# Designed miniproteins, single chains, continued (4): the designs that were tried, part 8

Each design is a single chain, and the fold is of that chain. pLDDT is the mean over its residues in the fold that is shown.

## One batch from the design tools (miniprotein)

Design m12265
Fold by ESMFold2-Fast:
Structure m12265 (fold): chain A 80 residues (1-80)
Amino acid sequence: MVAEGEAHEAKGRAALAADPPDYAAAGDHFKKAGDAYMKAGEYAKALEAYGKAIAAYLRAGQPAAAVEPAKNAAEALSKL
């Protein structure tokens, strides 16, 4: 659902704005936003959200956590 995706994007941005920034929490929220957008058929928004999740996980030093969002981003792109 789009509203659910937007709520998770807001939480992801809040995690990035924390002092110090919580990149792992930001990645988790942006991934959930992407998942919600995929369920809603909003593939362009899902692709953007998964991109933000990948960037956040890499900044958190958690490259393994970026693998599933990267696969899901490729699927979203295939539907555009």
Scores: mean pLDDT 86

Design m12266
Fold by ESMFold2-Fast:
Structure m12266 (fold): chain A 74 residues (1-74)
Amino acid sequence: MKSFEEILEEFRKEASKTLTPEQVEQIEAALRRFIDGGLTKEAVLAVTKELLDAGVPQEALELFHRAVQRVLDA
């Protein structure tokens, strides 16, 4: 079982190879909002739209979806 903080650490490590620190923090904040708002499909879609509207690149969006899936599987 992986904690949310452990999942965030893995995400930060992977994202830092491709994304700026500001982009990493933006996605991390979105993940925290997702957890706080409830682990629902509607919440995932809402956060995904927010990230797209903010201009987050596709690679970052894929990393976000992977992290969400790890949280749901934990």
Scores: mean pLDDT 69

Design m12267
Fold by ESMFold2-Fast:
Parts: C-alpha cells; structure tokens; sequence
Structure m12267 (fold): chain A 72 residues (1-72)
C-alpha cells in the first residue's frame, strides 16, 4: 500500500539521518522520531520549531535524507 511504502521511506530516511548525525541531542532525536512516526500533534510540532535552529536544521537534513531514499 502507498501508506506502508511512505512509512517505510520515512523510517529509512530517519535511520539515514541519525547515522549521519550521531551528535544530535537526545531531545532532537526524540522530536524527529515522533514527527516521522506521526506521534506528534500539530501544536507540538510547531512548538518544536519555535525552540531553535537545531530542530530546523534537523528538518532540512530529514528532507535531504527523504530525497536520497526516494532516489534509491
């Protein structure tokens, strides 16, 4: 199914990002994992973006990782 493929793509992108960025804080890792798995409310996601540049940078890297997985 399309939903299953999208879920797998997101999980692979997350694994790629975390492997490439081992220095990410535990808070940012948890934010990305919850965001990717859909375990986060819209309000919580927006609040994460307001907290700082590391979350924003992590989202940019997630977008890049998603693009790389989509090309594989």
Amino acid sequence: SAAELIRELRERALERLLAANPDLSEEVRAYLERLVRGEMSEEEALEGLKRGGEEIRALDELARALGEEARA
Scores: mean pLDDT 72

Design m12268
Fold by ESMFold2-Fast:
Structure m12268 (fold): chain A 75 residues (1-75)
Amino acid sequence: MKKRLEQEIELAFELMEAAVAELAYKRAKTEEEKKEAAKELAEEYREAARIAEEMGDEEAAREARERAREAEALA
């Protein structure tokens, strides 16, 4: 298993990628761009939820999973 610090860095990176995807969705000019950004957002939040679960952070995992479901509905 990865060390705790490595997992924290990986989680932070996925959350940053999710923030970038959310910004892309907000600034998208076409429906196609919005759909692609929403799909990426959902994928990043799913990965963040997985890492949070491995770290034992159930609250962070739950929040990320919920955000992933919301993003999937937008795609």
Scores: mean pLDDT 81

Design m12269
Fold by ESMFold2-Fast:
Structure m12269 (fold): chain A 61 residues (1-61)
Amino acid sequence: TADELARRVADALARIPEAARIQAESFKKDGIEVNEEDIQRIVRAGEAGTPGGLEAAYAAA
């Protein structure tokens, strides 16, 4: 149903900050510098509703 789909999208969006933090931590362990502005940009790209958007933001950082 449309209601269930909307709930799944909201749940996925709520998890983006956690996913972004985990990825940023992984990058830092790999010696890649990530600042807070980069993390915020990654979260915004994720909120655009595409996994590809989040990945593109990481590549831009």
Scores: mean pLDDT 61

Design m12270
Fold by ESMFold2-Fast:
Structure m12270 (fold): chain A 64 residues (1-64)
Amino acid sequence: KEELEKKIKSFNEEIDKLVKDYQAELDRLEAEGKPVEEIGRLASRYLDKLNELIKKRNNFLKKY
């Protein structure tokens, strides 16, 4: 159980890092004056990565 909790914590840490990376890239695109379409594409890419991490976590939980 403790090992499972540590793995879940690791997944949450990866998600937090993804959120921070997304915010940094968003700020960079804004500073460079990139068009709204490019910013929207970044948001879509972020959501795809987030969903992949959630699926990986859920698949891991299925083993238990």
Scores: mean pLDDT 79

Design m12271
Fold by ESMFold2-Fast:
Structure m12271 (fold): chain A 112 residues (1-112)
Amino acid sequence: ADAVLDAVLRALGEELREFAEKYPPDVIEVTVEIDGTVALRATAIVPGKSPQDVVATAEAEAEGVIGGHRVRVRVKAGFSDPSVDTKKVEEALREALRRALERAQAIVDAMS
């Protein structure tokens, strides 16, 4: 499971960095589940912001089988900007999570 978690976290880091360049969130929450068990919960907050500043949220979830293990990733992005198109951001986030799982599988395949 450690190799799967490492691959997922590496892939998520790359895809979420690209996502944040287009749609910079003030708060981001990540949950990774492996085989039905929570393997990671992480929250990142922009300096000078708090969860109370969030006025709009976009949430997406993706699921796949990575290295023979069932992986589910949920990400919630919080914004202090009320003009954010949350539907467009959710679509972009969902696609980023799907690409992250595809990349994670490629990383695991390269390690095997």
Scores: mean pLDDT 85

Design m12272
Fold by ESMFold2-Fast:
Structure m12272 (fold): chain A 81 residues (1-81)
Amino acid sequence: SAEARFLAERLREAAEELRAHREEAARELAELTGLPLEEAREVVDRVAELLEEAARAAEAGDLERALELAREAEELLREAG
């Protein structure tokens, strides 16, 4: 579907952007949350991984799985802050 394709593209772009700016994202997360930089890097890496998995699920038409993975990414960020 057009919706699944659009979602997959957005999720993939978000993951790629996050990986491309990993150090900047980790530094910003550490500054906002008070996490040690090393732990912030691990959170950034895991969020990018979950977004890539969500993109693959969306491409396969599994929107329920894509949503579950996106929620897991949000939960990691919430627990960090």
Scores: mean pLDDT 86

Design m12273
Fold by ESMFold2-Fast:
Structure m12273 (fold): chain A 64 residues (1-64)
Amino acid sequence: MSDEELKERLKELGLSEETAEKIVEAAKRKDSGGAAVLLVESGLSDEKLAEAAKLVREYMESLE
């Protein structure tokens, strides 16, 4: 998964461009805690939050 693909998928879940970009940058730094905080503060529903967290995890695993 590319940086741009992760950003677009997060935006499809209802995140703003700015928040999605911040989450991508946190994930690129392998800052899973920072990414999780941004997701929780985004106000997404539990179902969308779970999907977003899965996408971030899969992206971070692809960086290994």
Scores: mean pLDDT 82

Design m12274
Fold by ESMFold2-Fast:
Structure m12274 (fold): chain A 69 residues (1-69)
Amino acid sequence: MKELVEKGKQAEKNGDYKTAAEWYEKAADSTDDPVEKANLYREAARAYLKAGDVKKAMEWGTKADELLS
């Protein structure tokens, strides 16, 4: 998980927000902790929004909210 999150952060530093979102998705899939998973889904949603992918941003944001309900 942590290594995948670092790859996401590196992609954001490079302005590659779509790739960053994909790394955060992989990080979320690698954890069983609902709080960590929800936070990573929110990071993916944020990165998709910065990439201009509003549909994916909404999908991942909703998925994060559902985990905390």
Scores: mean pLDDT 83

Design m12275
Fold by ESMFold2-Fast:
Structure m12275 (fold): chain A 69 residues (1-69)
Amino acid sequence: MSPAEIAALHTAAALRLIAALLEKPDPTLERALEAVRAGRYEEAARLAEEAGDLASAELARRAAEAVAA
């Protein structure tokens, strides 16, 4: 997977988490966004899933898989 594709998934995950936080502040989603910004996509996916944001968790999981490939 190309660096551009990883960057696109990173941006998508970050924007989705920002959108979720604008709807309702959640400390676990804030930690998930921090993990995305740090490139810790597996941690971000787990945190988003724990907070019930399955869409953000899926984007972060795809970013983690892209980095591992």
Scores: mean pLDDT 82

Design m12276
Fold by ESMFold2-Fast:
Structure m12276 (fold): chain A 65 residues (1-65)
Amino acid sequence: SLEIDAAIAMARMHATVEGIEVEVEERDGKIVLRLLDPSPENIEAARKMAELLRKAGIEVEVEVL
């Protein structure tokens, strides 16, 4: 959907700005943020990103690899 596509684009842009290595995937209408380098700072930034997407009404899961 256009909404999910926009959310994926926003998540990728946000990760780039924050300098965080994440994989952004869509699974069954959910967005999955997979954190590749789980430092405490990167985990905090991923959590903030997930909250931003949830405020937009998008279902988000964060996975720490």
Scores: mean pLDDT 76

Design m12277
Fold by ESMFold2-Fast:
Structure m12277 (fold): chain A 62 residues (1-62)
Amino acid sequence: SEKEQKEKAEKLIAEAEELFKEGKYSEAIDLYDKAADLLKNPSEEEVEKITKNIEKATKALK
């Protein structure tokens, strides 16, 4: 179950990265948020990566 949640979260992160490259920042943020929700016990590195990418996307929207 935890492995399946992690794999799904990783797929959402990859999709969010592609949306970010396409300039779809709001959609990218939504997918990062969904990935964070799936990670019940994320590592510090995973939290930092998601947080920094949301910050970058949010800044790009301004």
Scores: mean pLDDT 80

Design m12278
Fold by ESMFold2-Fast:
Structure m12278 (fold): chain A 93 residues (1-93)
Amino acid sequence: MTPAEYMREVLERAARALEKEGKYDLAERIREITPLVVEAVENMDPEEYAELVRAMTNGDEEEIKKLFLKAGLSEEQAEEVAKTLKEYSEYFK
């Protein structure tokens, strides 16, 4: 499984878990950003991917945004992805 395929499965599982907990808005936002995250991860080298995993684990919104901007997302896309992933990380802490 590639890092991009793994990330897709992780985010799909996250959305399903959020729906079971009644967090429908966050689940929908996870689904909306999933294609953007997968495409960006396909453009990342192994070190950038490791930095993303660390930033997501720590809920570091600024670092997540920087990594997605570097991977080719627009400012608006990177902000939405970073905000959504930070909210998800805080929910499961």
Scores: mean pLDDT 82

Design m12279
Fold by ESMFold2-Fast:
Structure m12279 (fold): chain A 73 residues (1-73)
Amino acid sequence: AEKELEELKEKLEKEAEKAEKEGRLDEANLKKAEIKTIEVALKEGEEAAKDYLELLKKLEEYKKKAKEKEEKK
């Protein structure tokens, strides 16, 4: 659970940095908020990390569907 959250955090950090460089501040701020939430879950321990992974799995599925609809405009 913790390793998966750490990997996701690293991925989000890279995406946030790219969004900032491209001037997409809203996307960068959203990703930074997600990173902060992951940090809190990791600090609270394995049980909180597992619960947060389940939530993130659902959120990622929602985001993929939203992006697909934007591209199919």
Scores: mean pLDDT 73

Design m12280
Fold by ESMFold2-Fast:
Structure m12280 (fold): chain A 69 residues (1-69)
Amino acid sequence: GSLVEKAKELAEKLVEAARNGDFETAKELGKQLRELEKEALEKGDEKTAKEIREIGNEADRQSVRAVLE
């Protein structure tokens, strides 16, 4: 859905911000990802909320790798 597409775009921007050392932008993008998950849960769309959570978790893993490597 459109929320999932937006989550993927935010996740890509988050990883790129972390790679560039822009942790303030990465933090704000992470907050926006959590708000999208919350919006899906409030609408009762548990499938979309789970997918957004998985996207966020993968972005966090990639951000750690981008900083350490």
Scores: mean pLDDT 83

Design m12281
Fold by ESMFold2-Fast:
Structure m12281 (fold): chain A 58 residues (1-58)
Amino acid sequence: SAALAAQAVGRYGGADAERAAAAGRVISEGPATAKQVADAGGLDERTAAGAAALARSL
């Protein structure tokens, strides 16, 4: 879910609630690149890739 993805982004990437929610939506909408997650969450691509992998494992 978008909420679980947002929680994973916030905890893993240190993003604030608003940025975590934006990145979580991108992750939950389907196959997203690390760049798309990074742009939504205000994260670097490496952190975004790790956060997306964690979110998808939940």
Scores: mean pLDDT 72

Design m12282
Fold by ESMFold2-Fast:
Structure m12282 (fold): chain A 79 residues (1-79)
Amino acid sequence: MEEVVKEIDELLKKADEYIKKANEALSQGNTEEAQKYIDKASEYVDKARELAEKNDVPLDVEVRIALSEIKVAITKLAL
């Protein structure tokens, strides 16, 4: 379990990095680059969700995944 939580943490860190890059690209008016970055962020969040579904993870981990899913959704709405 703890090993899976660490893997989810790493995936969410990568997702947050790409979300940041997507928002930076959006602030520059580069919607094509922003779409590319948010697609990568979505991939990492989806992998974290898949791991959580295969494993009975703690509620705090579920909440962190949900927050990252919301961040991705908000960024996609800005496109």
Scores: mean pLDDT 86

Design m12283
Fold by ESMFold2-Fast:
Structure m12283 (fold): chain A 80 residues (1-80)
Amino acid sequence: DEAKQKALEKLEEARKLATDPKTIEKLNEAIEALQKGDVEKALEYLREAIKNLAESSMPTEQKLAVLEKIGEAIRAAKEA
């Protein structure tokens, strides 16, 4: 599934940009769930990742960069 692979690539990019450990943990969990085809669990972990990102001490510019990559992943999955 090309859409799944593209979504995974964008989530991996988001994880590389993130520096907050709890955000990284939830992004890794979302990636694993999506690899297994569990879309509902992946969305649950992405919601937790976004929550932790918003509450983190990361600079605003880095938070926006991570959010942009998460948005790209969701758009890639939707194009399937």
Scores: mean pLDDT 83

Design m12284
Fold by ESMFold2-Fast:
Structure m12284 (fold): chain A 72 residues (1-72)
Amino acid sequence: MEEAEKHLRLAKEALEEGDILSAAQHALKAAKAMGNEEAQKYAALAIEHSRAGDLEAARKHVEEALKLLEEA
């Protein structure tokens, strides 16, 4: 639980600072710790889009992953 909460907080902080790749990586770690496979898929897509330079798509995928993790 503490591990998931830590990564969820770090993902939100990174997103607010505009570090989309860091936000996506922390969202993926939180999703894995919580066993949320759908959130893992969105976070993984966010990492791929961030590395491809599509920061708008990456941000939307991070936001969707975080929404799924907060509803769980």
Scores: mean pLDDT 84

Design m12285
Fold by ESMFold2-Fast:
Structure m12285 (fold): chain A 76 residues (1-76)
Amino acid sequence: MPLEGPLEVAKKYFGEKFEELKKEALADEELREKARELAEKAVKEGLLEESQLEEFTELLALGLYFKKKIEEEEAK
């Protein structure tokens, strides 16, 4: 079987909440833009295939979303 991508691993880890968390992360325009910029840079530098751009963008957006939530909690 092909190796599971980072999104497939995240989906298994978060279970039913994965789609909700992904939707919330992608709804944040700033996080989505930052994730896209990082993913596009990785493709330009040959670290990532163009076919993986969308999957990696979603994964990065989720990571940035959790980082933002942790930082907001610590800033209280």
Scores: mean pLDDT 70

Design m12286
Fold by ESMFold2-Fast:
Formats: structure tokens, sequence, C-alpha cells
Structure m12286 (fold): chain A 57 residues (1-57)
């Protein structure tokens, strides 16, 4: 399991990445929450992208 600091940094990166690809703040918050829950960065990013695509539908 990642350290608390590593997890928080990944949560921030997931949030910023989601916003950078045009996601909403709600999508960014969900991505950050997923990262804090110990999901891998790849899984968190995939979820963020999927949420944006689903929101566009």
Amino acid sequence: MMSEEERERLARNAREGTLAVGGSEEDAEKAAQAARSGETPEEAQRKAVQAILDGAS
C-alpha cells in the first residue's frame, strides 16, 4: 500500500489530470477520491476519463 503522502500526491495529480482533459470539478474530485482509496494511478486516470465520456453521453 502506498504511503499517505504518496497517496495524497497521486490524488492531486488525478484531480489536475482530470481538469486538464476537460473534466468537471466533480469528475476531478471523484478521481482524487479513488486515488486516496489506494487505487493505482492508472486505474484512477481511467476512471476519470470514463466519467468524462459517460458525462458526454
Scores: mean pLDDT 70

Design m12287
Fold by ESMFold2-Fast:
Structure m12287 (fold): chain A 74 residues (1-74)
Amino acid sequence: DKDALKYMKLGEEYYKEGKYDEALEYYKKALEIDPENPEVRRNFGKFLAELEKKNPKDKKIEEAKKYFMEIVEK
């Protein structure tokens, strides 16, 4: 899906800029458009893991992880 990949790339760019809220928004959008896309799943999972290392116990990151798991497990 071209739109899912487009939003995933936007998420990556915002993450590189340190704009984590915007990055989360675009990764969620990409995953909603194409929940089975392995590239989107991989990049979003990696992003969440990196954020958790930098901000352990951040509630927003924990909520995003739960959302990610709901989509990829079901």
Scores: mean pLDDT 78

Design m12288
Fold by ESMFold2-Fast:
Structure m12288 (fold): chain A 93 residues (1-93)
Amino acid sequence: MIEFKSEEGKKNYEKALKEADEVFEWLKRRWDAFDRLVAGDTSALSELSDEELARFILIAKPEDRQRMLDALTPEQRARVEELIAKLKEELSK
């Protein structure tokens, strides 16, 4: 009952799920923490490293980036902004 193109897609999907299953749970937890931080839940800061915060803030929308930076302590903000500058330099190579 499955069309030829959907049969190949199903096999590729099942293989991707099996390969990503262990990594996906780790990524899901990290993205959940980022989403909570964007929503203003600063408790997520304890679950994220300065490097993870820097990477997420670098790719975030300007408005979301400002909210996240404002949620940081002055000391943590300084560290994260320094890491963002380093990441920008690496990406421009």
Scores: mean pLDDT 68

Design m12289
Fold by ESMFold2-Fast:
Order: structure tokens, then sequence, then C-alpha cells
Structure m12289 (fold): chain A 109 residues (1-109)
């Protein structure tokens, strides 16, 4: 169900936040989340690739942000994930690109 997909993505997001706080490398975070999605979701390979791309940028951004700014980045990403589960692949790709640009802006400030 869409709710199961949202719950699964919420768990992935929580894992990313916890691993960032624990000082885990971006590459190890991405590998763990990709494995989690492949083992626990019914998403297409193309959707998993988009999610991995988004989560890589989120993890990278979170490592340079203050704790308060980390909450903003996580909330932005959570909003995007909810929209992605109701989107076509083409719409999801656009949402990911727009969210990555916003995350990069947050990291640059």
Amino acid sequence: SKQDEIDLLGQALSRIAAMVDAGVSVEDIVAEVEKYLKENSSFSEEMIELLVRLFRELATTLKVLSPEERRQAINLTASTLVEMVDSSLEEAEKLVEETIEKLREMAAK
C-alpha cells in the first residue's frame, strides 16, 4: 500500500539521520539504505536509483549542517518522499532534482 511505502521511506530517513549522528560515512549510509530498500520494498530499480541519489545528497548535506538545520533538511526530504510515492517516474525525477538543489543551497550557507 502507499502507506506501507511511506512508512518504509520514513524508516529509511530515520536510519540516515541516526547514521549521520553516529559519524558513519556517506558511502556506508548509502550502501545500507540501498540494501534496505532492495530487501524491503517493491519499488522499481529506477525508483530505487532516484531514492539513493536523493538520500546520498541528504546524507552529504546533513554532515555540514547544524542540528537545527538538519531538522529542516530532514523535513524537506520527508515531504519530497511523500510526493514521490504518488508520482510517475518522470515526476519523481523532477522532485528529486528540485530537492537536491534546495539541499545544496542549505549546505552552501
Scores: mean pLDDT 89

Design m12290
Fold by ESMFold2-Fast:
Structure m12290 (fold): chain A 53 residues (1-53)
Amino acid sequence: SLAELAAKGDEKAVEELARALTSPDPQTRQEAARALYAMGKEAAIRAGRLVGE
């Protein structure tokens, strides 16, 4: 469905930001965290789970 495709798109964005959170560059990590915070608490929680993988 279109809703499923939209959710998949949001998940890709969260995955990209989660990868940035594991960057060796502290500035990159801070920028990713700030972007996730702006997206909302739910996005930050999802990124945290992806980083734990």
Scores: mean pLDDT 67

Design m12291
Fold by ESMFold2-Fast:
Structure m12291 (fold): chain A 64 residues (1-64)
Amino acid sequence: SLYNITNVGDRPIVDFSGTIYGKGATITNLTNVKINSDGMLTATNADTGDRYLASASDVEITEV
């Protein structure tokens, strides 16, 4: 399944290239969405392989 994440909190979503995505940003076409016991979310863009980090409490996750 593919997923979108939308930042609804004040903390940015960050990719591994150092790009930041602020409140209201939506990252699409994600796979390998994982949330660890510390509440950290990781996800991978299915086409580019770009990886993202976010606080799980600051994002909404939508399956598409």
Scores: mean pLDDT 87

Design m12293
Fold by ESMFold2-Fast:
Structure m12293 (fold): chain A 61 residues (1-61)
Amino acid sequence: KEEEIKKDLEELKKLMPELSEEEIYLIELSLRGKLEEVKKFLLENREEFIERAQKRREEAK
């Protein structure tokens, strides 16, 4: 199971390199669905996730 999760995370990172590992992990947990559904959701909301990640980075400093 851990190996499968790691592969999914690596694939999602490749798709959305702007997202942090933590942010990708939270999205995967919230969607709990099939990897393909997670990918589709990320692609449909790509700009929003990138903007949110950048804002979070600025706030974290």
Scores: mean pLDDT 70

Design m12294
Fold by ESMFold2-Fast:
Structure m12294 (fold): chain A 75 residues (1-75)
Amino acid sequence: SEEELKKVIENGKKYLENLIQRAEDLGVPEDVLEEIRKIAEEGINKLKQAKTVDEAIKVLSETVRKIRELIYEAE
């Protein structure tokens, strides 16, 4: 539903914002943080364009996966 899609997009955006803050708190290097912020920004832009809940979840999952990989490699 349209209402469910909006909720997934809003929650997904907040989740990505929290991931960036977590990376900052963990002391991830600034060059890696810049890459994480870029991936999150691109992910949020794609999330805003999602037409279905499934599409939104797929975009969010892929964006989160990429960010988590960078955080893991920086540890």
Scores: mean pLDDT 85

Design m12295
Fold by ESMFold2-Fast:
Structure m12295 (fold): chain A 99 residues (1-99)
Amino acid sequence: ELAEQGERGAKEGLEKAKEGKAREGAEAALRGAGLASQAAKLSKGGEEAEQAARAGELAARAGTEAAKMSEDSETAARGAGAAIAGIGAAFEGELQAKK
């Protein structure tokens, strides 16, 4: 499932960021956010949409952490981008889940 792949990417991003690997964390968070967004758009509502929303929320947390741990503006921008994309995926997933 795309939502599961998104959640896995987001978890990897959060772990990398906590280890001080901000750039790798931001890249994984961005991948997770993109997969979560796609999962939300393709969901038929219900549990699939809820899984996509959770993946998006986790990607947003991972992106935020990567931005905080960043030592350069490019990595900070990627982390922030992941946070924004993750929030969008979470919002869309929640809307689809309500149907």
Scores: mean pLDDT 83

Design m12296
Fold by ESMFold2-Fast:
Structure m12296 (fold): chain A 72 residues (1-72)
Amino acid sequence: SLDELLAEIREILEKAGVPQEEIDEILELLRRGDFDGAERKLVRLYLEGKISQEQANKIGKLMREIEKELAK
C-alpha cells in the first residue's frame, strides 16, 4: 500500500537523522505525486552526506513503487 511504502521511506530517513519536518515535506511531495520535488530534496540530503548511497538507492526503489500505486 502507499502508506506502507511511505512508512518505509520515513524509517530510513529517521534512522539517518533527517529532521522530522524535512521527512514530512518529502513524504507529502511523494503522496501528491511530485516526484521531481521529492528527488531534489533527496539529492540534497545525499550531497550533504545525510543519507548513504545504499539508503538513496533503497528510497529510489520505493519511490518507483509509490509511482505505480498512484497510477492505479
Scores: mean pLDDT 87

Design m12297
Fold by ESMFold2-Fast:
Structure m12297 (fold): chain A 84 residues (1-84)
Amino acid sequence: SGLEEAERAVERAEEAVRRAQELVDSGDPRGPQALLGAEVSLGLALISLGVGKIAGDDEFGARLARRAAEGAERAVETGEMPKL
């Protein structure tokens, strides 16, 4: 279901935050910006999950949450803030 997809997207974003924290802990110069980008993206994924539940449109919430999770993963890979 779209709800389960949105919940999995939140889990992906949480994993990206964990990976970004490992970059910070290892002294990677891109770590702090990667962590900020991943945390912002996690917030967007959580909001997307909530909006999907309120709107009763699981597919809409899932689509937005997946986009946010992709942003979190890209922040870890590039050390850049996701495009909002």
Scores: mean pLDDT 82

Design m12298
Fold by ESMFold2-Fast:
Structure m12298 (fold): chain A 72 residues (1-72)
Amino acid sequence: MEKLVELLKELAREAVADPETKDINISLIRMALSTLPDKELGREYADKVVAAIEAGDLAAAEEALEELLKEL
C-alpha cells in the first residue's frame, strides 16, 4: 500500500509539473484507485486528488494521498 501511494504521488507530481501529461496521469490515478476493494473510498480520494491536480496544488494532492494511506 505505501508503494502504491508513493507511485500515485509521482503521477500527481508529473501531472502538475507537465500539463501535456496531465490527462494521462489523472487517468492512471483514477484507474489505480478504482482497483481498491473499497470502491467508495477509491472514488472519494480519486476525486480529491484530481481536484487538487486541476487546481495545480501538489501539496493538497499529496495530503489527500497520505489521508488515503491512513484509511487503508
Scores: mean pLDDT 82

Design m12299
Fold by ESMFold2-Fast:
Structure m12299 (fold): chain A 69 residues (1-69)
Amino acid sequence: SKEELEEEIRRILREAGVSEEEIERLLKAIQAGDMEEVNRLLVRAHVRHGMSAEQAERLARLARELAEL
């Protein structure tokens, strides 16, 4: 469901140390279908918080799935 995807995205980002403000900004971009902003915010989170390649890949998959709902 949409709520389950949003919560999983929040969980991964919180574990990586991303702020709640940045998480909500990313989720709003996903809901708006703004894939340029989504990509920019995901790259920023990866660089700033040292996310693993596995975390980044999983997050990108979840974001695409949520955007297609």
Scores: mean pLDDT 81

Design m12300
Fold by ESMFold2-Fast:
Structure m12300 (fold): chain A 68 residues (1-68)
Amino acid sequence: SDEEFRERAVELMRRYVEKQAEARGLSPEERERLVRSAEENMRYLLSRMPKDDPLARELVEQLEEAVA
């Protein structure tokens, strides 16, 4: 479903940002702020896209590769 797709994308973005924050040696508080901002931005972005937007699918594929 659209909701499952969007929540999956948000989860992948969270994992990606957490991985980046860890690699940069950010504090737990800075990490939490980045994750929160990334989740909110991802939800907003996806809410503006058509249900079958190829860009949304490409973005999810890129995130899956980045967190593997």
Scores: mean pLDDT 82

Design m12301
Fold by ESMFold2-Fast:
Structure m12301 (fold): chain A 59 residues (1-59)
Amino acid sequence: MTPEEAAERVRKLGEEYGVPKETIDNAAEGVRERYKEFGPEGAELAVKAAEQSLKDAKK
């Protein structure tokens, strides 16, 4: 998984949930930072955390 693929997954999910663009952009940047620090495994965990946060933000 590339950082761009991870960011795209977060963006698509946020759009599906109708989350504000600012919140989606922040989540995508967080995933990119985790990839740089911890590689693909860190990015996968960050994506899962971002997916949960975006789902909660739907409320």
Scores: mean pLDDT 76

Design m12302
Fold by ESMFold2-Fast:
Structure m12302 (fold): chain A 84 residues (1-84)
Amino acid sequence: SMEEKLEELEEKLEELEEKLKKIKTLEEAEKLKKELEKLKEELLKLLKELPDNQELINRAIGLILRLIGLEFDLELKIKELKEE
């Protein structure tokens, strides 16, 4: 179902958020960046199929905002690692 797909994406995003907290190298950061790109592609595909349901729309918006935040945090971390 659409709800199950959203839940799976939410779980994947939470795992990536935890990985970001633990990265210590540029190699790890680049791997996380590729994982985020794949998750973003999956989310964009899901958004095209999203029904007119306010709860599901709100969950999808929440995921988009979290993903944008994580992308910004990752770019900041990459800059910090390059300065070392």
Scores: mean pLDDT 84

